Designed miniproteins, single chains, continued (5). Designs and how they scored, part 46

Each design is a single chain, and the fold is of that chain. pLDDT is the mean over its residues in the fold that is shown.

## One batch from the design tools (miniprotein)

Design m17683
Fold by ESMFold2-Fast:
Structure m17683 (fold): chain A 84 residues (1-84)
Amino acid sequence: TLEEALEHLRKALEALDNGDVDAAIQHLRKAIEALRKSGLPEADGLVAALQTAIEALKNGDYDTAKGLLRAAVERLEAILRERR
């Protein structure tokens, strides 16, 4: 569900704030799976952004990854509000 994707994105940000890159990547993968199962029209774009964030984390580019994660959280929160 979208709520599951959002929960995993928030946990990924928390893991990064604690320096736990492996936990962040695991939560991002779970968010991607939840988005793919959601049927959301925007899911493909969000999945691509999160895959880019995983690559950034693997390369030590934490600022890029955090920016992509924050943008994905804001977009999912907006979508959930617009759906009532």
Scores: mean pLDDT 83

Design m17684
Fold by ESMFold2-Fast:
Structure m17684 (fold): chain A 65 residues (1-65)
Amino acid sequence: SAEEYYEKGKELFEQGKYEEAIKEYGKAIALDPNYAEAYENMGKALEKLGYTGGAKIYYAKAKAL
């Protein structure tokens, strides 16, 4: 489920595996395009990798949901 991918992404994020977390958050979003928390945490993971522009886009999407 979308929630299972989201939880896996969070676990990877907590381990500092930001690129892997992004992949799992992306899968959550693909299954549930209205999953605001997945967009928010996608933004956080992108920010950790220095992709500040990408992070802002995902934060804006989360806020719009």
Scores: mean pLDDT 89

Design m17685
Fold by ESMFold2-Fast:
Structure m17685 (fold): chain A 67 residues (1-67)
Amino acid sequence: KREEVLRLAMKAAKAALEGNVDEAIKYIDRLAEVSGLKDLAEQAKKAVEDGNVEEFIRLLAQIVAEA
């Protein structure tokens, strides 16, 4: 469980840093499924859609900590 959450968070972070919003959203949706943290995942999706990569990474760290 925790290894999968970490792997998905790292992939989402990499996609966001590379400017691949669609791929980042794909990994966030999978993170929501695995972690059950839907509200944090929705906030992360909004952050990356708004181009706020810093907030996106912060929310990913929070999902990892709470999962």
Scores: mean pLDDT 82

Design m17686
Fold by ESMFold2-Fast:
Structure m17686 (fold): chain A 55 residues (1-55)
Amino acid sequence: SAAEEAFERGLEALRAGDYETAERHFVLAVILAPEDAELRARVEAAGREMRAAAE
């Protein structure tokens, strides 16, 4: 799905240390699949880890 593709692009950006690009893709993934609770949980976990790393 487009949402899963956006999530994967976010993970690739996160692995590269590009947190700005990662966040944009994670936001897009949630917007594209607002009822996908499993995807939303994965996006939230990735976002929290990214914010913790930025501190």
Scores: mean pLDDT 81

Design m17687
Fold by ESMFold2-Fast:
Structure m17687 (fold): chain A 77 residues (1-77)
Amino acid sequence: MSEEELEAEINASLARMIASIAKLEVEKNPSPEKEKILEEMERLAEEAVEAAERGDLEKAKELLEEVKRLAEELESL
């Protein structure tokens, strides 16, 4: 595995972890707005995994940043 492939996997794993934590938070205090943001986070995390599987570090990083941005939006609600 190349260094780029490893970094892509790490970024995808972080995106998945953030989405999983967000899911637990939404389950404790659900709202339609939070559920919509969570659905988008889960979709982006899945796309990050797919990007990592093809070694696309740049896209995996971009998707992780989007997941982080949505997590901040979710926390602000």
Scores: mean pLDDT 86

Design m17688
Fold by ESMFold2-Fast:
Structure m17688 (fold): chain A 58 residues (1-58)
Amino acid sequence: SAEVEKLAEEARRAGEAGDVEKAAELGRQGSTLAYEQGDEEAARRAERMAAEGIARAP
């Protein structure tokens, strides 16, 4: 859903900015919402985008 995609993108941006706690929390919110909607691929994408953002932090 658009909400899950937005949370995933915000998680990635927070991670890239070095805000690890915010990235993890937004990633969890996105994956939880995706699982509630029955979309396992979107849930994994939200987790992955949070992790990728964190990995790209300076």
Scores: mean pLDDT 82

Design m17689
Fold by ESMFold2-Fast:
Structure m17689 (fold): chain A 63 residues (1-63)
Amino acid sequence: DELEEQAKRSAEELIRRGIPELAKELGVSPEEVIEAVRNGDPELLARLEAAAAERREREEAAR
């Protein structure tokens, strides 16, 4: 569906904003993160989302 394709593009945009930090949290390259989003790798996407949330909370807690 067009909506699902739009959601995938939106997810890629969000990842692009924090790719360097998220890639470090996951121990992968930024390119690998983007490829996982495009290929719909559920495990890597879930780990990426968890890492992004943890990094955001940690950074906010530090203020």
Scores: mean pLDDT 68

Design m17690
Fold by ESMFold2-Fast:
Structure m17690 (fold): chain A 58 residues (1-58)
Amino acid sequence: SKKEIELEISKEMARNIALTTDRLLEARRQGASEEELEKIVEEGKEETKKKVEEIERK
């Protein structure tokens, strides 16, 4: 159902946000530049978007 799909999307978004946050923290510890950190955020957003679109196709 639509409600079940919306819940699955919400879970996937939360999961990918947590993963991106972990990547950002590790990159910061290794001395990543602001540009490198911004790239990690954008890559995480794109990955989340693709996963959401995949769920929506069900």
Scores: mean pLDDT 82

Design m17691
Fold by ESMFold2-Fast:
Structure m17691 (fold): chain A 68 residues (1-68)
Amino acid sequence: SALEEEVLAQLEKERPALLELVAAHPELAPALLARIRGLARQAEAAGFTETAALLLALAAEIEAVLAA
């Protein structure tokens, strides 16, 4: 759908900046992870499975940054 395509494009644009932000400010990660996982659940419920998968992948990348 056009809406999912726009959301996916926006997530890809924002992803590098968000990962850099979390690396610099790990204290922001718990709130960001909660928000991202909430958005992934909403996307899945709406049938936007690609968006949900990308959001969960982003959450995993944030967790990896925190573990480093």
Scores: mean pLDDT 81

Design m17692
Fold by ESMFold2-Fast:
Structure m17692 (fold): chain A 70 residues (1-70)
Amino acid sequence: SQKEIEELKETVRLLSETFLEALKKEKDEKRKQELVDSAIEQLEELKKEYPEISELLEEIKEKIKKLVEE
């Protein structure tokens, strides 16, 4: 339902914000890259399950990539 999709978007936004803050605090570049790779894989799996939020998931992927690249 539409309400369930909106609740999912809110949950994903909250979880992504928590992850991005943890990623910013990680000082080991190898560990940071491992976390990024795992997160991107999980987001790609989630896009297959919930195509209705694919735009939000892509925005999150771009934010994650920018934190690693600068």
Scores: mean pLDDT 81

Design m17693
Fold by ESMFold2-Fast:
Structure m17693 (fold): chain A 86 residues (1-86)
Amino acid sequence: MASPEVQERIARLARAVAEAMDKASPETRERIGAAWDEGMRRIKALLADPNATEEDLLAAIQEMADRVREILKKEGLPVPPELEEV
């Protein structure tokens, strides 16, 4: 099961992503949503793996945050601080 820290980081990232999507064009929102869905698939696979560590989960969350941040930067949108803290 995911630790409270992992759950909190996912919740914080989800909130930051939702706020970024509110300011984005429909095309950019689709790209952000695709990155989020791919990241969440990876995280769910790790959560189902009894050998996965908290470090593996935190790394997957960070990779997802990095991908969303890259999309925002390429589109000229502001990057929320939460995307840098994951």
Scores: mean pLDDT 78

Design m17694
Fold by ESMFold2-Fast:
Structure m17694 (fold): chain A 55 residues (1-55)
Amino acid sequence: SAAEREAVLRETQREVSRRVEELEATLDPEQFAREKARLHREAAAETQRRLAEVE
């Protein structure tokens, strides 16, 4: 359902935010920029998989 898909999107966004904060605290700015880009790509793929599984 639409509500289930919205929940997946919100959960994924929150998880990405948490990971970004952790990376920013740990990595140098240049490494952070690279890892942030990778994280966004991975999160997009994961979100698509999760959305495919909800009804």
Scores: mean pLDDT 81

Design m17695
Fold by ESMFold2-Fast:
Structure m17695 (fold): chain A 73 residues (1-73)
Amino acid sequence: SKAEEVKALSSEERRKLQFEAFRLLAEAEEALKNGDFESAEKKVQEVLDIYADYPSMQELIRRLYEKWKAKYK
């Protein structure tokens, strides 16, 4: 196996990714509250890209976004 292609994330690296994802999700929810669906979609896509290798997390994020869209109609 190629170690350079697969890395175990350190606790610090995981915290940085989680912080960035939470920030983007907060910005997406704020955009939805303001009726800016284009910005919200873009921010959610950026979070999905952060979790590209984590399909279960991507599914949770998509479900969260669908709930937010229903709430802020």
Scores: mean pLDDT 76

Design m17696
Fold by ESMFold2-Fast:
Structure m17696 (fold): chain A 90 residues (1-90)
Amino acid sequence: MDELIEYLKKQIEELKKNPFTKEEVIAKLRDIRDKVLEALKDRPELAENFSLFLDSVIEQIKRAPSEEEAQELAIKTLKALIDYFERLKK
């Protein structure tokens, strides 16, 4: 769990410091989805719920009118994931 939280924090830092295209943001979220699913492999119902949630976010990013809005949505999503996993860890 700590490794997943640190990984997610690093992804937020990268998104804030570097310009990403919409396609690159989508690719990053797919990688993040895979990391989250691997971390939750012993909790299949929770893994399924997060898979559906992240797929929904990816679809929203595909429909985002700008690269800035896509990055903002991705950062907001990752912050929500970090908050959830920190609470789950405690």
Scores: mean pLDDT 82

Design m17697
Fold by ESMFold2-Fast:
Parts: structure tokens; sequence; C-alpha cells
Structure m17697 (fold): chain A 58 residues (1-58)
């Protein structure tokens, strides 16, 4: 799904740079997959990516 793809992009960016903005994530998803996600979907993807990163970092 587009949300899962957005989550993966957010996760990789957070892991590489330590940050990602909602605007940047929206643009990256659009460029990579040609889909426009809602603000709610972008926020959900960022939340899931951050949660995944925190779970892996003990």
Amino acid sequence: SALEKATEIAYEKLKETGKISSAELRELVYKEYGVELSKEQILEAQKRALYRLLKEAR
C-alpha cells in the first residue's frame, strides 16, 4: 500500500539523517510512486517509522 511505502521511505530517511519533514516525505512518495498522500497518511507514516526505529534501537 501507499502508506506502507511512505513508512519505509520515512524509516530510511530517519535512519540516514535523523529527521524528515511532512513536506519532504510527501514529495518523496510522489516522486517514487506517483501517489499523493493525505496529511493524515503522511503523519501516520512518520509515526510508524519513528516507532519502528525506536523499537530497533535498544
Scores: mean pLDDT 80

Design m17698
Fold by ESMFold2-Fast:
Structure m17698 (fold): chain A 85 residues (1-85)
Amino acid sequence: AEKYREEGVKLLKEGNYEEAIKQFDKAIAEDPNYALAYAAKGVALAKMGNFQEAQLELNKARELDPNNPEIKEYEQEVLKIYREQ
């Protein structure tokens, strides 16, 4: 699961959002409770302008791990993307 998330984050940084989402989906398939994979997928969706879907993924991440500070960082990144339009 972690390997697919790392590959997805690299693709996300390269601007390859659709391929990043595929890697995050693979991470989720291996571990459906991997909160950080849902959060990272939310960022990729936000980068593509799919803010409603991004919010659903972030909500899932928060349900799975409500006290994880990395999820808060992803939430802040999505908010920044939204505000910079």
Scores: mean pLDDT 85

Design m17699
Fold by ESMFold2-Fast:
Structure m17699 (fold): chain A 107 residues (1-107)
Amino acid sequence: SEIDKLIEEIVKLLRELGASDEFIETVKAYIEAALNGDKEKMEEYKQKLLDYAARRPDLLPVVKAVIEAGDKLYEATSEEERINILKELVKKLQDLVAQRKADDAAS
């Protein structure tokens, strides 16, 4: 599945950003809830992601990108639209990885 491949790329990028296994599993659960139209689980996992960002402010841009993608996935009406939303999330996370590597190299 193209969606499964995009989720695995998201997982890889989150690891490169120094996210914990618990954070990564919460992101996966949030995306799956959004894909399944499960609004109650989305709100539960969204709160967990925001709680992580409160403890790890460096992950706040990641949490914002994931929440924006989840909201779009919930409203998506086609598989093509879902794939495009996940591709946009991958690009945003790639940009954050590139920025982190540039900042780390300059420090």
Scores: mean pLDDT 87

Design m17701
Fold by ESMFold2-Fast:
Structure m17701 (fold): chain A 56 residues (1-56)
Amino acid sequence: MPSEEQKEALKPFLDRYPSKEELEEIAKKLGVSVETVEEWLYQLRAEQLLKEAAER
């Protein structure tokens, strides 16, 4: 799981799907691989969807 600082950096991308170029840029900024960023976004989106499902 990403740190709180890294979660904040990824927050804008939870409401939309980033381009491959944007994924490469954020991966470099966070000092991780594009694959790691994709995994973190998947996990964070899954948590958001789970919260939404609990309301329905």
Scores: mean pLDDT 75

Design m17702
Fold by ESMFold2-Fast:
Structure m17702 (fold): chain A 62 residues (1-62)
Amino acid sequence: SLEEVKRRVEEAVKAGDPVAARDIVIQALRSGKLTPEQKEELARFLESLGLDEAAEIVRAYR
């Protein structure tokens, strides 16, 4: 779910592991389970955490 993805990303960032946060995002995108609306919400969430590169990946993933 989107909420689980957001939780895992936030935990990785708090642990000081932005690479793990990016990997979590990529896995979520590759799962094909996120709607276009959920991708936009995820991108905005990532931007709020300063993960601008990860947000761009989400937006570029169609």
Scores: mean pLDDT 82

Design m17703
Fold by ESMFold2-Fast:
Structure m17703 (fold): chain A 55 residues (1-55)
Amino acid sequence: MDEFVEKIRELILSEGDEVTLEKLKRAVAKYLGREEELDNLSDDEFYKLIEEIEK
């Protein structure tokens, strides 16, 4: 889990603080163990799923 948190932090740093909310929600989905579903879903469907969970 700590390694995953560090990857999120690196994402924020690499984007130059221009990380959108959608990117953060996507990272949260991976943290929740939905990473396998990510490859099988379209990006739009993935974002909708993440928004539903996040909200």
Scores: mean pLDDT 54

Design m17704
Fold by ESMFold2-Fast:
Structure m17704 (fold): chain A 118 residues (1-118)
Amino acid sequence: SEIQEELRKLFEEAFEEVKPLVEEGKLEEANRLALEKYGVSLSTIMRYMGEEYEKKGELEKAKEYYEYAIKANPNDAVAYRNLAKVLEKLGETEEAAKYYKKAEEIEKKYNVKPLPLG
């Protein structure tokens, strides 16, 4: 849809502009820029990029962007679960278990229920 194309362009533009700040460890500056210019959090941008690379089977890139998402928002249970899933696919089973546990702890603390997929 036109809305999906507009959102894709927004996230791609936001990502290109925040990426240098993220790579320099300037997460607060990157998040401020993302919110002020694009109306979206750094964590949301990074999680979106992780999901896009995961869809392409580029698991190492997906891992990298999910790691930035959790650094930007340590309470993003979805990003932790997606990172754990990617780590399992990469054979990093012990680390995957750690991030699944972290996702469950966040969900329990904030009463986030799994989406009823039915």
Scores: mean pLDDT 85

Design m17705
Fold by ESMFold2-Fast:
Structure m17705 (fold): chain A 113 residues (1-113)
Amino acid sequence: SLAEEAVLSARGAAESARAGAEAAREAGKGAERAEEAGERAERAAEEAAEAAARAGDGKAALDAALLAGVAAVAAAAGAAAARSSGEAGGEAAAANLEAAARAAEAAAEAGAE
């Protein structure tokens, strides 16, 4: 179902955001903004997954889509920050946060159905 797809995509976004935040932390100086953005994306994606799992009514589906959108924006901002760090691990952080943004966008699209 679309609700199951929204839950799986949001959980995938949370996992990728966590991996991105961890890679940013390992990269160290210059990647602090990417770490913070990854942590925000993880929390928003987890909330989106919970809302999608409750999507038996239109409000829960809308809340899931909005929360997934917040996760996508945070992950995209984190990826940009990681790219500008130029450090070892910054590429890994950016790749994981870009994956998180795509998964969160997929969750938002599925949750809006």
Scores: mean pLDDT 82

Design m17706
Fold by ESMFold2-Fast:
Structure m17706 (fold): chain A 60 residues (1-60)
Amino acid sequence: MHTLTVEMPSEELARRLGEEIAAEHPDVEVEVEGKRLTLTSDRSVEYLIGLALRALGEGL
């Protein structure tokens, strides 16, 4: 089990990204607490980091 918590600039952004991740990745457990977005999965930490970076719009 791997858990990653990221802090978003706003509660609305945390909620939107949480909903999007839950819809696209049903294997990931998503929890939203104000501006904090917590992702839990058995896949890998790298996978969770990738989801967080996509959510932040890395576009590299």
Scores: mean pLDDT 73

Design m17707
Fold by ESMFold2-Fast:
Structure m17707 (fold): chain A 85 residues (1-85)
Amino acid sequence: DRRARVREIFLGIARVLEKAKDNLQQVQEISFLLSEALAAVARGDKERALALIDKIYEFVDKHLPPELAEEVRKLLDQAKAAITA
């Protein structure tokens, strides 16, 4: 199930974000965008899901520490692959 695979990847992102507890505002915004992306995947709206993932990439690159941004980007790449498969 594509939705189940994407959900597991997003849970992995949430675990990485636990390391960024000092940046609660940024964590909350990423969590909101992930929830919206998962809802788009559940509807079969691949274009919207990918657009939301691209917004998360931009936000992560601008606001998270480089090491956490790298971990989240790798998981986002896996999510994009799962959505487009």
Scores: mean pLDDT 81

Design m17708
Fold by ESMFold2-Fast:
Structure m17708 (fold): chain A 82 residues (1-82)
Amino acid sequence: SRAEIQRLLDEAERLYREALRLAMEALKQGKDVRKATALALRAIGGLFDIELLRKDPDVTLAQARRALEEARRLLEEARKYL
Protein backbone atom coordinates (compact mmCIF):
# COMPACT_ATOMS: atom_id res chain seq x y z
CA SER A 1 0.00 0.00 0.00
CA ARG A 2 1.02 3.65 -0.36
CA ALA A 3 0.94 3.95 3.46
CA GLU A 4 3.50 1.10 3.76
CA ILE A 5 5.70 2.74 1.09
CA GLN A 6 5.51 6.09 2.92
CA ARG A 7 6.45 4.43 6.24
CA LEU A 8 9.51 2.75 4.64
CA LEU A 9 10.57 6.05 3.04
CA ASP A 10 10.12 7.86 6.39
CA GLU A 11 12.40 5.29 8.07
CA ALA A 12 14.97 5.53 5.24
CA GLU A 13 14.96 9.35 5.57
CA ARG A 14 15.47 9.07 9.35
CA LEU A 15 18.48 6.73 8.85
CA TYR A 16 20.00 8.96 6.11
CA ARG A 17 19.64 12.02 8.39
CA GLU A 18 21.37 10.14 11.24
CA ALA A 19 24.19 9.02 8.89
CA LEU A 20 24.60 12.64 7.73
CA ARG A 21 24.68 13.85 11.37
CA LEU A 22 27.44 11.33 12.23
CA ALA A 23 29.45 12.23 9.11
CA MET A 24 29.15 15.98 9.85
CA GLU A 25 30.27 15.41 13.47
CA ALA A 26 33.29 13.45 12.17
CA LEU A 27 34.14 16.32 9.79
CA LYS A 28 33.81 18.82 12.67
CA GLN A 29 36.30 16.72 14.70
CA GLY A 30 38.70 16.30 11.73
CA LYS A 31 38.28 12.49 11.71
CA ASP A 32 39.00 10.71 8.39
CA VAL A 33 37.94 13.78 6.38
CA ARG A 34 37.89 11.98 2.99
CA LYS A 35 35.63 9.11 4.14
CA ALA A 36 33.43 11.42 6.25
CA THR A 37 32.97 13.72 3.22
CA ALA A 38 32.07 10.75 0.98
CA LEU A 39 29.54 9.48 3.57
CA ALA A 40 28.00 12.97 3.93
CA LEU A 41 27.60 13.31 0.14
CA ARG A 42 26.07 9.80 -0.10
CA ALA A 43 23.60 10.68 2.70
CA ILE A 44 22.63 13.93 0.93
CA GLY A 45 22.15 11.99 -2.33
CA GLY A 46 20.04 9.40 -0.47
CA LEU A 47 17.82 12.13 1.00
CA PHE A 48 17.36 13.59 -2.51
CA ASP A 49 16.39 10.12 -3.83
CA ILE A 50 13.83 9.70 -0.99
CA GLU A 51 12.19 13.01 -1.98
CA LEU A 52 12.02 11.88 -5.63
CA LEU A 53 10.43 8.56 -4.58
CA ARG A 54 7.87 10.42 -2.40
CA LYS A 55 6.77 12.48 -5.45
CA ASP A 56 6.62 9.47 -7.81
CA PRO A 57 2.96 8.32 -8.16
CA ASP A 58 4.25 4.95 -9.48
CA VAL A 59 6.71 4.28 -6.63
CA THR A 60 6.86 0.56 -5.77
CA LEU A 61 7.25 -1.27 -2.47
CA ALA A 62 10.48 -2.80 -3.89
CA GLN A 63 11.95 0.69 -4.52
CA ALA A 64 11.03 1.79 -0.97
CA ARG A 65 12.60 -1.38 0.52
CA ARG A 66 15.78 -0.83 -1.53
CA ALA A 67 15.98 2.78 -0.30
CA LEU A 68 15.67 1.57 3.32
CA GLU A 69 18.39 -1.10 2.79
CA GLU A 70 20.74 1.51 1.26
CA ALA A 71 20.07 3.88 4.19
CA ARG A 72 20.75 1.11 6.76
CA ARG A 73 24.03 0.21 5.02
CA LEU A 74 25.19 3.85 4.95
CA LEU A 75 24.36 4.33 8.66
CA GLU A 76 26.39 1.18 9.51
CA GLU A 77 29.36 2.63 7.57
CA ALA A 78 28.94 6.03 9.31
CA ARG A 79 28.94 4.36 12.76
CA LYS A 80 32.46 3.04 12.03
CA TYR A 81 33.75 6.67 12.28
CA LEU A 82 31.86 7.89 15.41
Scores: mean pLDDT 89

Design m17711
Fold by ESMFold2-Fast:
Structure m17711 (fold): chain A 95 residues (1-95)
Amino acid sequence: KAEEELKKGKELLKQYVAGDRSKLPEAIKEFEKAIELDPKNAEAYTYLGYVYLLQGKFDEAIKYFKKALEIDPKNVSAKNLLKLAYIFQGKYEEA
């Protein structure tokens, strides 16, 4: 079930933010598994985008946040993170 993989990804991401940089690739794998199990899981796309944002991969982050918003147009987290990604990319006028 996608919910279990999403939960594991979130826990690994929390460990990454706390200072364990080795947990980021593991978090990515769990979010990718969540998407494989449920391709309509907007939250999993939002977290995968957030991981790419943390890596400075702004084009990939924007792609995944847009995908999350295609699935759930009212996703406040995806909207806010998409705006943040445009700001970091230097395109804040489009945000």
Scores: mean pLDDT 82

Design m17712
Fold by ESMFold2-Fast:
Structure m17712 (fold): chain A 74 residues (1-74)
Amino acid sequence: SAAVEATIQEVASQAVAEGYREGLSEEEVIELALKKLDEAGLESEENRKRAEELVRRGIRAVENAKKALAEERA
């Protein structure tokens, strides 16, 4: 449902933000997101896969933005 997707997006975004704040690896951020998903009562194989995808995409977006900024400043 749209409500489930919105919750997964929120969980993934929170995990990525905490990961950058705490210096966590990509795998540790994924584990954090899956823990938050389980605490929300939404842990299914489909929802776990979606949360992992969203975490990886969020990290990629941040890293791409950092690279673009570094290239612009060079």
Scores: mean pLDDT 85

Design m17713
Fold by ESMFold2-Fast:
Structure m17713 (fold): chain A 84 residues (1-84)
Amino acid sequence: SRETLLRAIGAILRVIGLELDIERLRKSITPSAETEALIAKARELYEKAVEYFKQGDYEKALELAEKAAELYEQAIAMLKAQLA
């Protein structure tokens, strides 16, 4: 549906915003190997989300983009914990 398309666009844009947040944090913090693994997995899911979006599978694109956002949010929390 058009609603699912717009939700998929929103989720993809959210992931891009989270990647920019991680780049800003990387200027002050060197990620641990565990954090880098989460970032790598989130990137993989984001790339798959974009592929499904290009194919017109907006439901799959939304699902994968939301999963990528969850992993990026976990990575951001882990980066901030390294400051403590």
Scores: mean pLDDT 89

Design m17714
Fold by ESMFold2-Fast:
Structure m17714 (fold): chain A 60 residues (1-60)
Amino acid sequence: TAELGARIKELRARLAAEDPDRAAEATRQVNEKMLELAEKGASLEEIQRAALEILEATAA
């Protein structure tokens, strides 16, 4: 989980530098998805993977 968290942080920083508006929108989507998955009892790894997928899709 620590490695996934670090990757998420790095990708978020990159997106903010390249396209801050898109990065802000992706961050909102990540937060909403994380809350939804946590409510469903998803594991921390599943939550972090979903966050990474949203950020990677935004970076593409």
Scores: mean pLDDT 78

Design m17715
Fold by ESMFold2-Fast:
Structure m17715 (fold): chain A 91 residues (1-91)
Amino acid sequence: SKKLKTKKLVVEVLEFLAEKDLEVGIGVLRMLNGEVPESLKDKERFKRLREKLLKGEASVEELKELFSMILEALGKGDLIEEVVEFIDSLL
C-alpha cells in the first residue's frame, strides 16, 4: 500500500542520515515529531507536508521536498542531493 511504502522510505532515509551523521538524524527525527526551528522558511508548507506524511498520503516528490526543507533548516543543505539520490535508489 502507499502508506506502507511511505513509512518504509522515511525509516530508510532516517537510518541513512543517522549512519552518516547521528546529530542530523536526530534533528530530522525531532522535526518529523513536530519541532519547528526558527530557521525553517515556510512553516505552513512544512506542517502540510508533515501531515500528509503522517496520513501516508505523501508522494515521493513531497517526501523529497519535506526532507530538503528539514535539511536546509538544520544547515545541512549540502546533504539534499545525496538524500534525493538515496530515495531514488529505493524506487
Scores: mean pLDDT 84

Design m17716
Fold by ESMFold2-Fast:
Structure m17716 (fold): chain A 55 residues (1-55)
Amino acid sequence: SKVDRLIEEVKQLLDQGTPLEDVQKYFEEKAKDLSVEDQEEATKKFSQILDERLK
């Protein structure tokens, strides 16, 4: 799905050491092209990844 691809790209950027601000900007730009339902799912998954990695 488009959501799964975006989440995979976000994980790769984080693993690469990309600054969080740049990753958030990339996510926001890509999420604009998603449906409202897909945006909500992607945002939830992104928040979970950040919560897990920042603990």
Scores: mean pLDDT 81

Design m17717
Fold by ESMFold2-Fast:
Structure m17717 (fold): chain A 73 residues (1-73)
Amino acid sequence: SAAERARNAGRGVAKGLMDAGGTVSPEASDGLRRAGETGTPEAIRDFAEAVQKSSGPEAGEAAYRGGLEGLAA
């Protein structure tokens, strides 16, 4: 289902961020929620950009990659 794909995307971005040693900032929390609710590449990118601003480019890239891998599952 679309909801299951969205949930997988949300889990993917969170896993990528945690694997890179990052955490979700308050500023990024709304983006994480949107990625998990919509599962769109745009929502995943927006969350990854917020993570990059707070936690650096490696964490942002890991979140983005994780989200796209979640969508592919």
Scores: mean pLDDT 77

Design m17718
Fold by ESMFold2-Fast:
Structure m17718 (fold): chain A 71 residues (1-71)
Amino acid sequence: SADESDQAMVDRIMQAEGITTVEELGQVLIKKQYFPGVLERVAEMARQQGKYDLADQLLKQAEKVRQQLQQ
């Protein structure tokens, strides 16, 4: 599924960059243009860890990318 594919991409990014925290991952994604599903998945992880400001930032970026790709 798309959610599984997005999670697999997250796992690959974390492994390749040696990232172990959602905060570091979120900062990397904000600086690069990733697929909206990946941004939304990391935002969910941030919310689960109580990092609501980071989750909001990632969701806003995902919405912007989604609008650019689909509109």
Scores: mean pLDDT 76

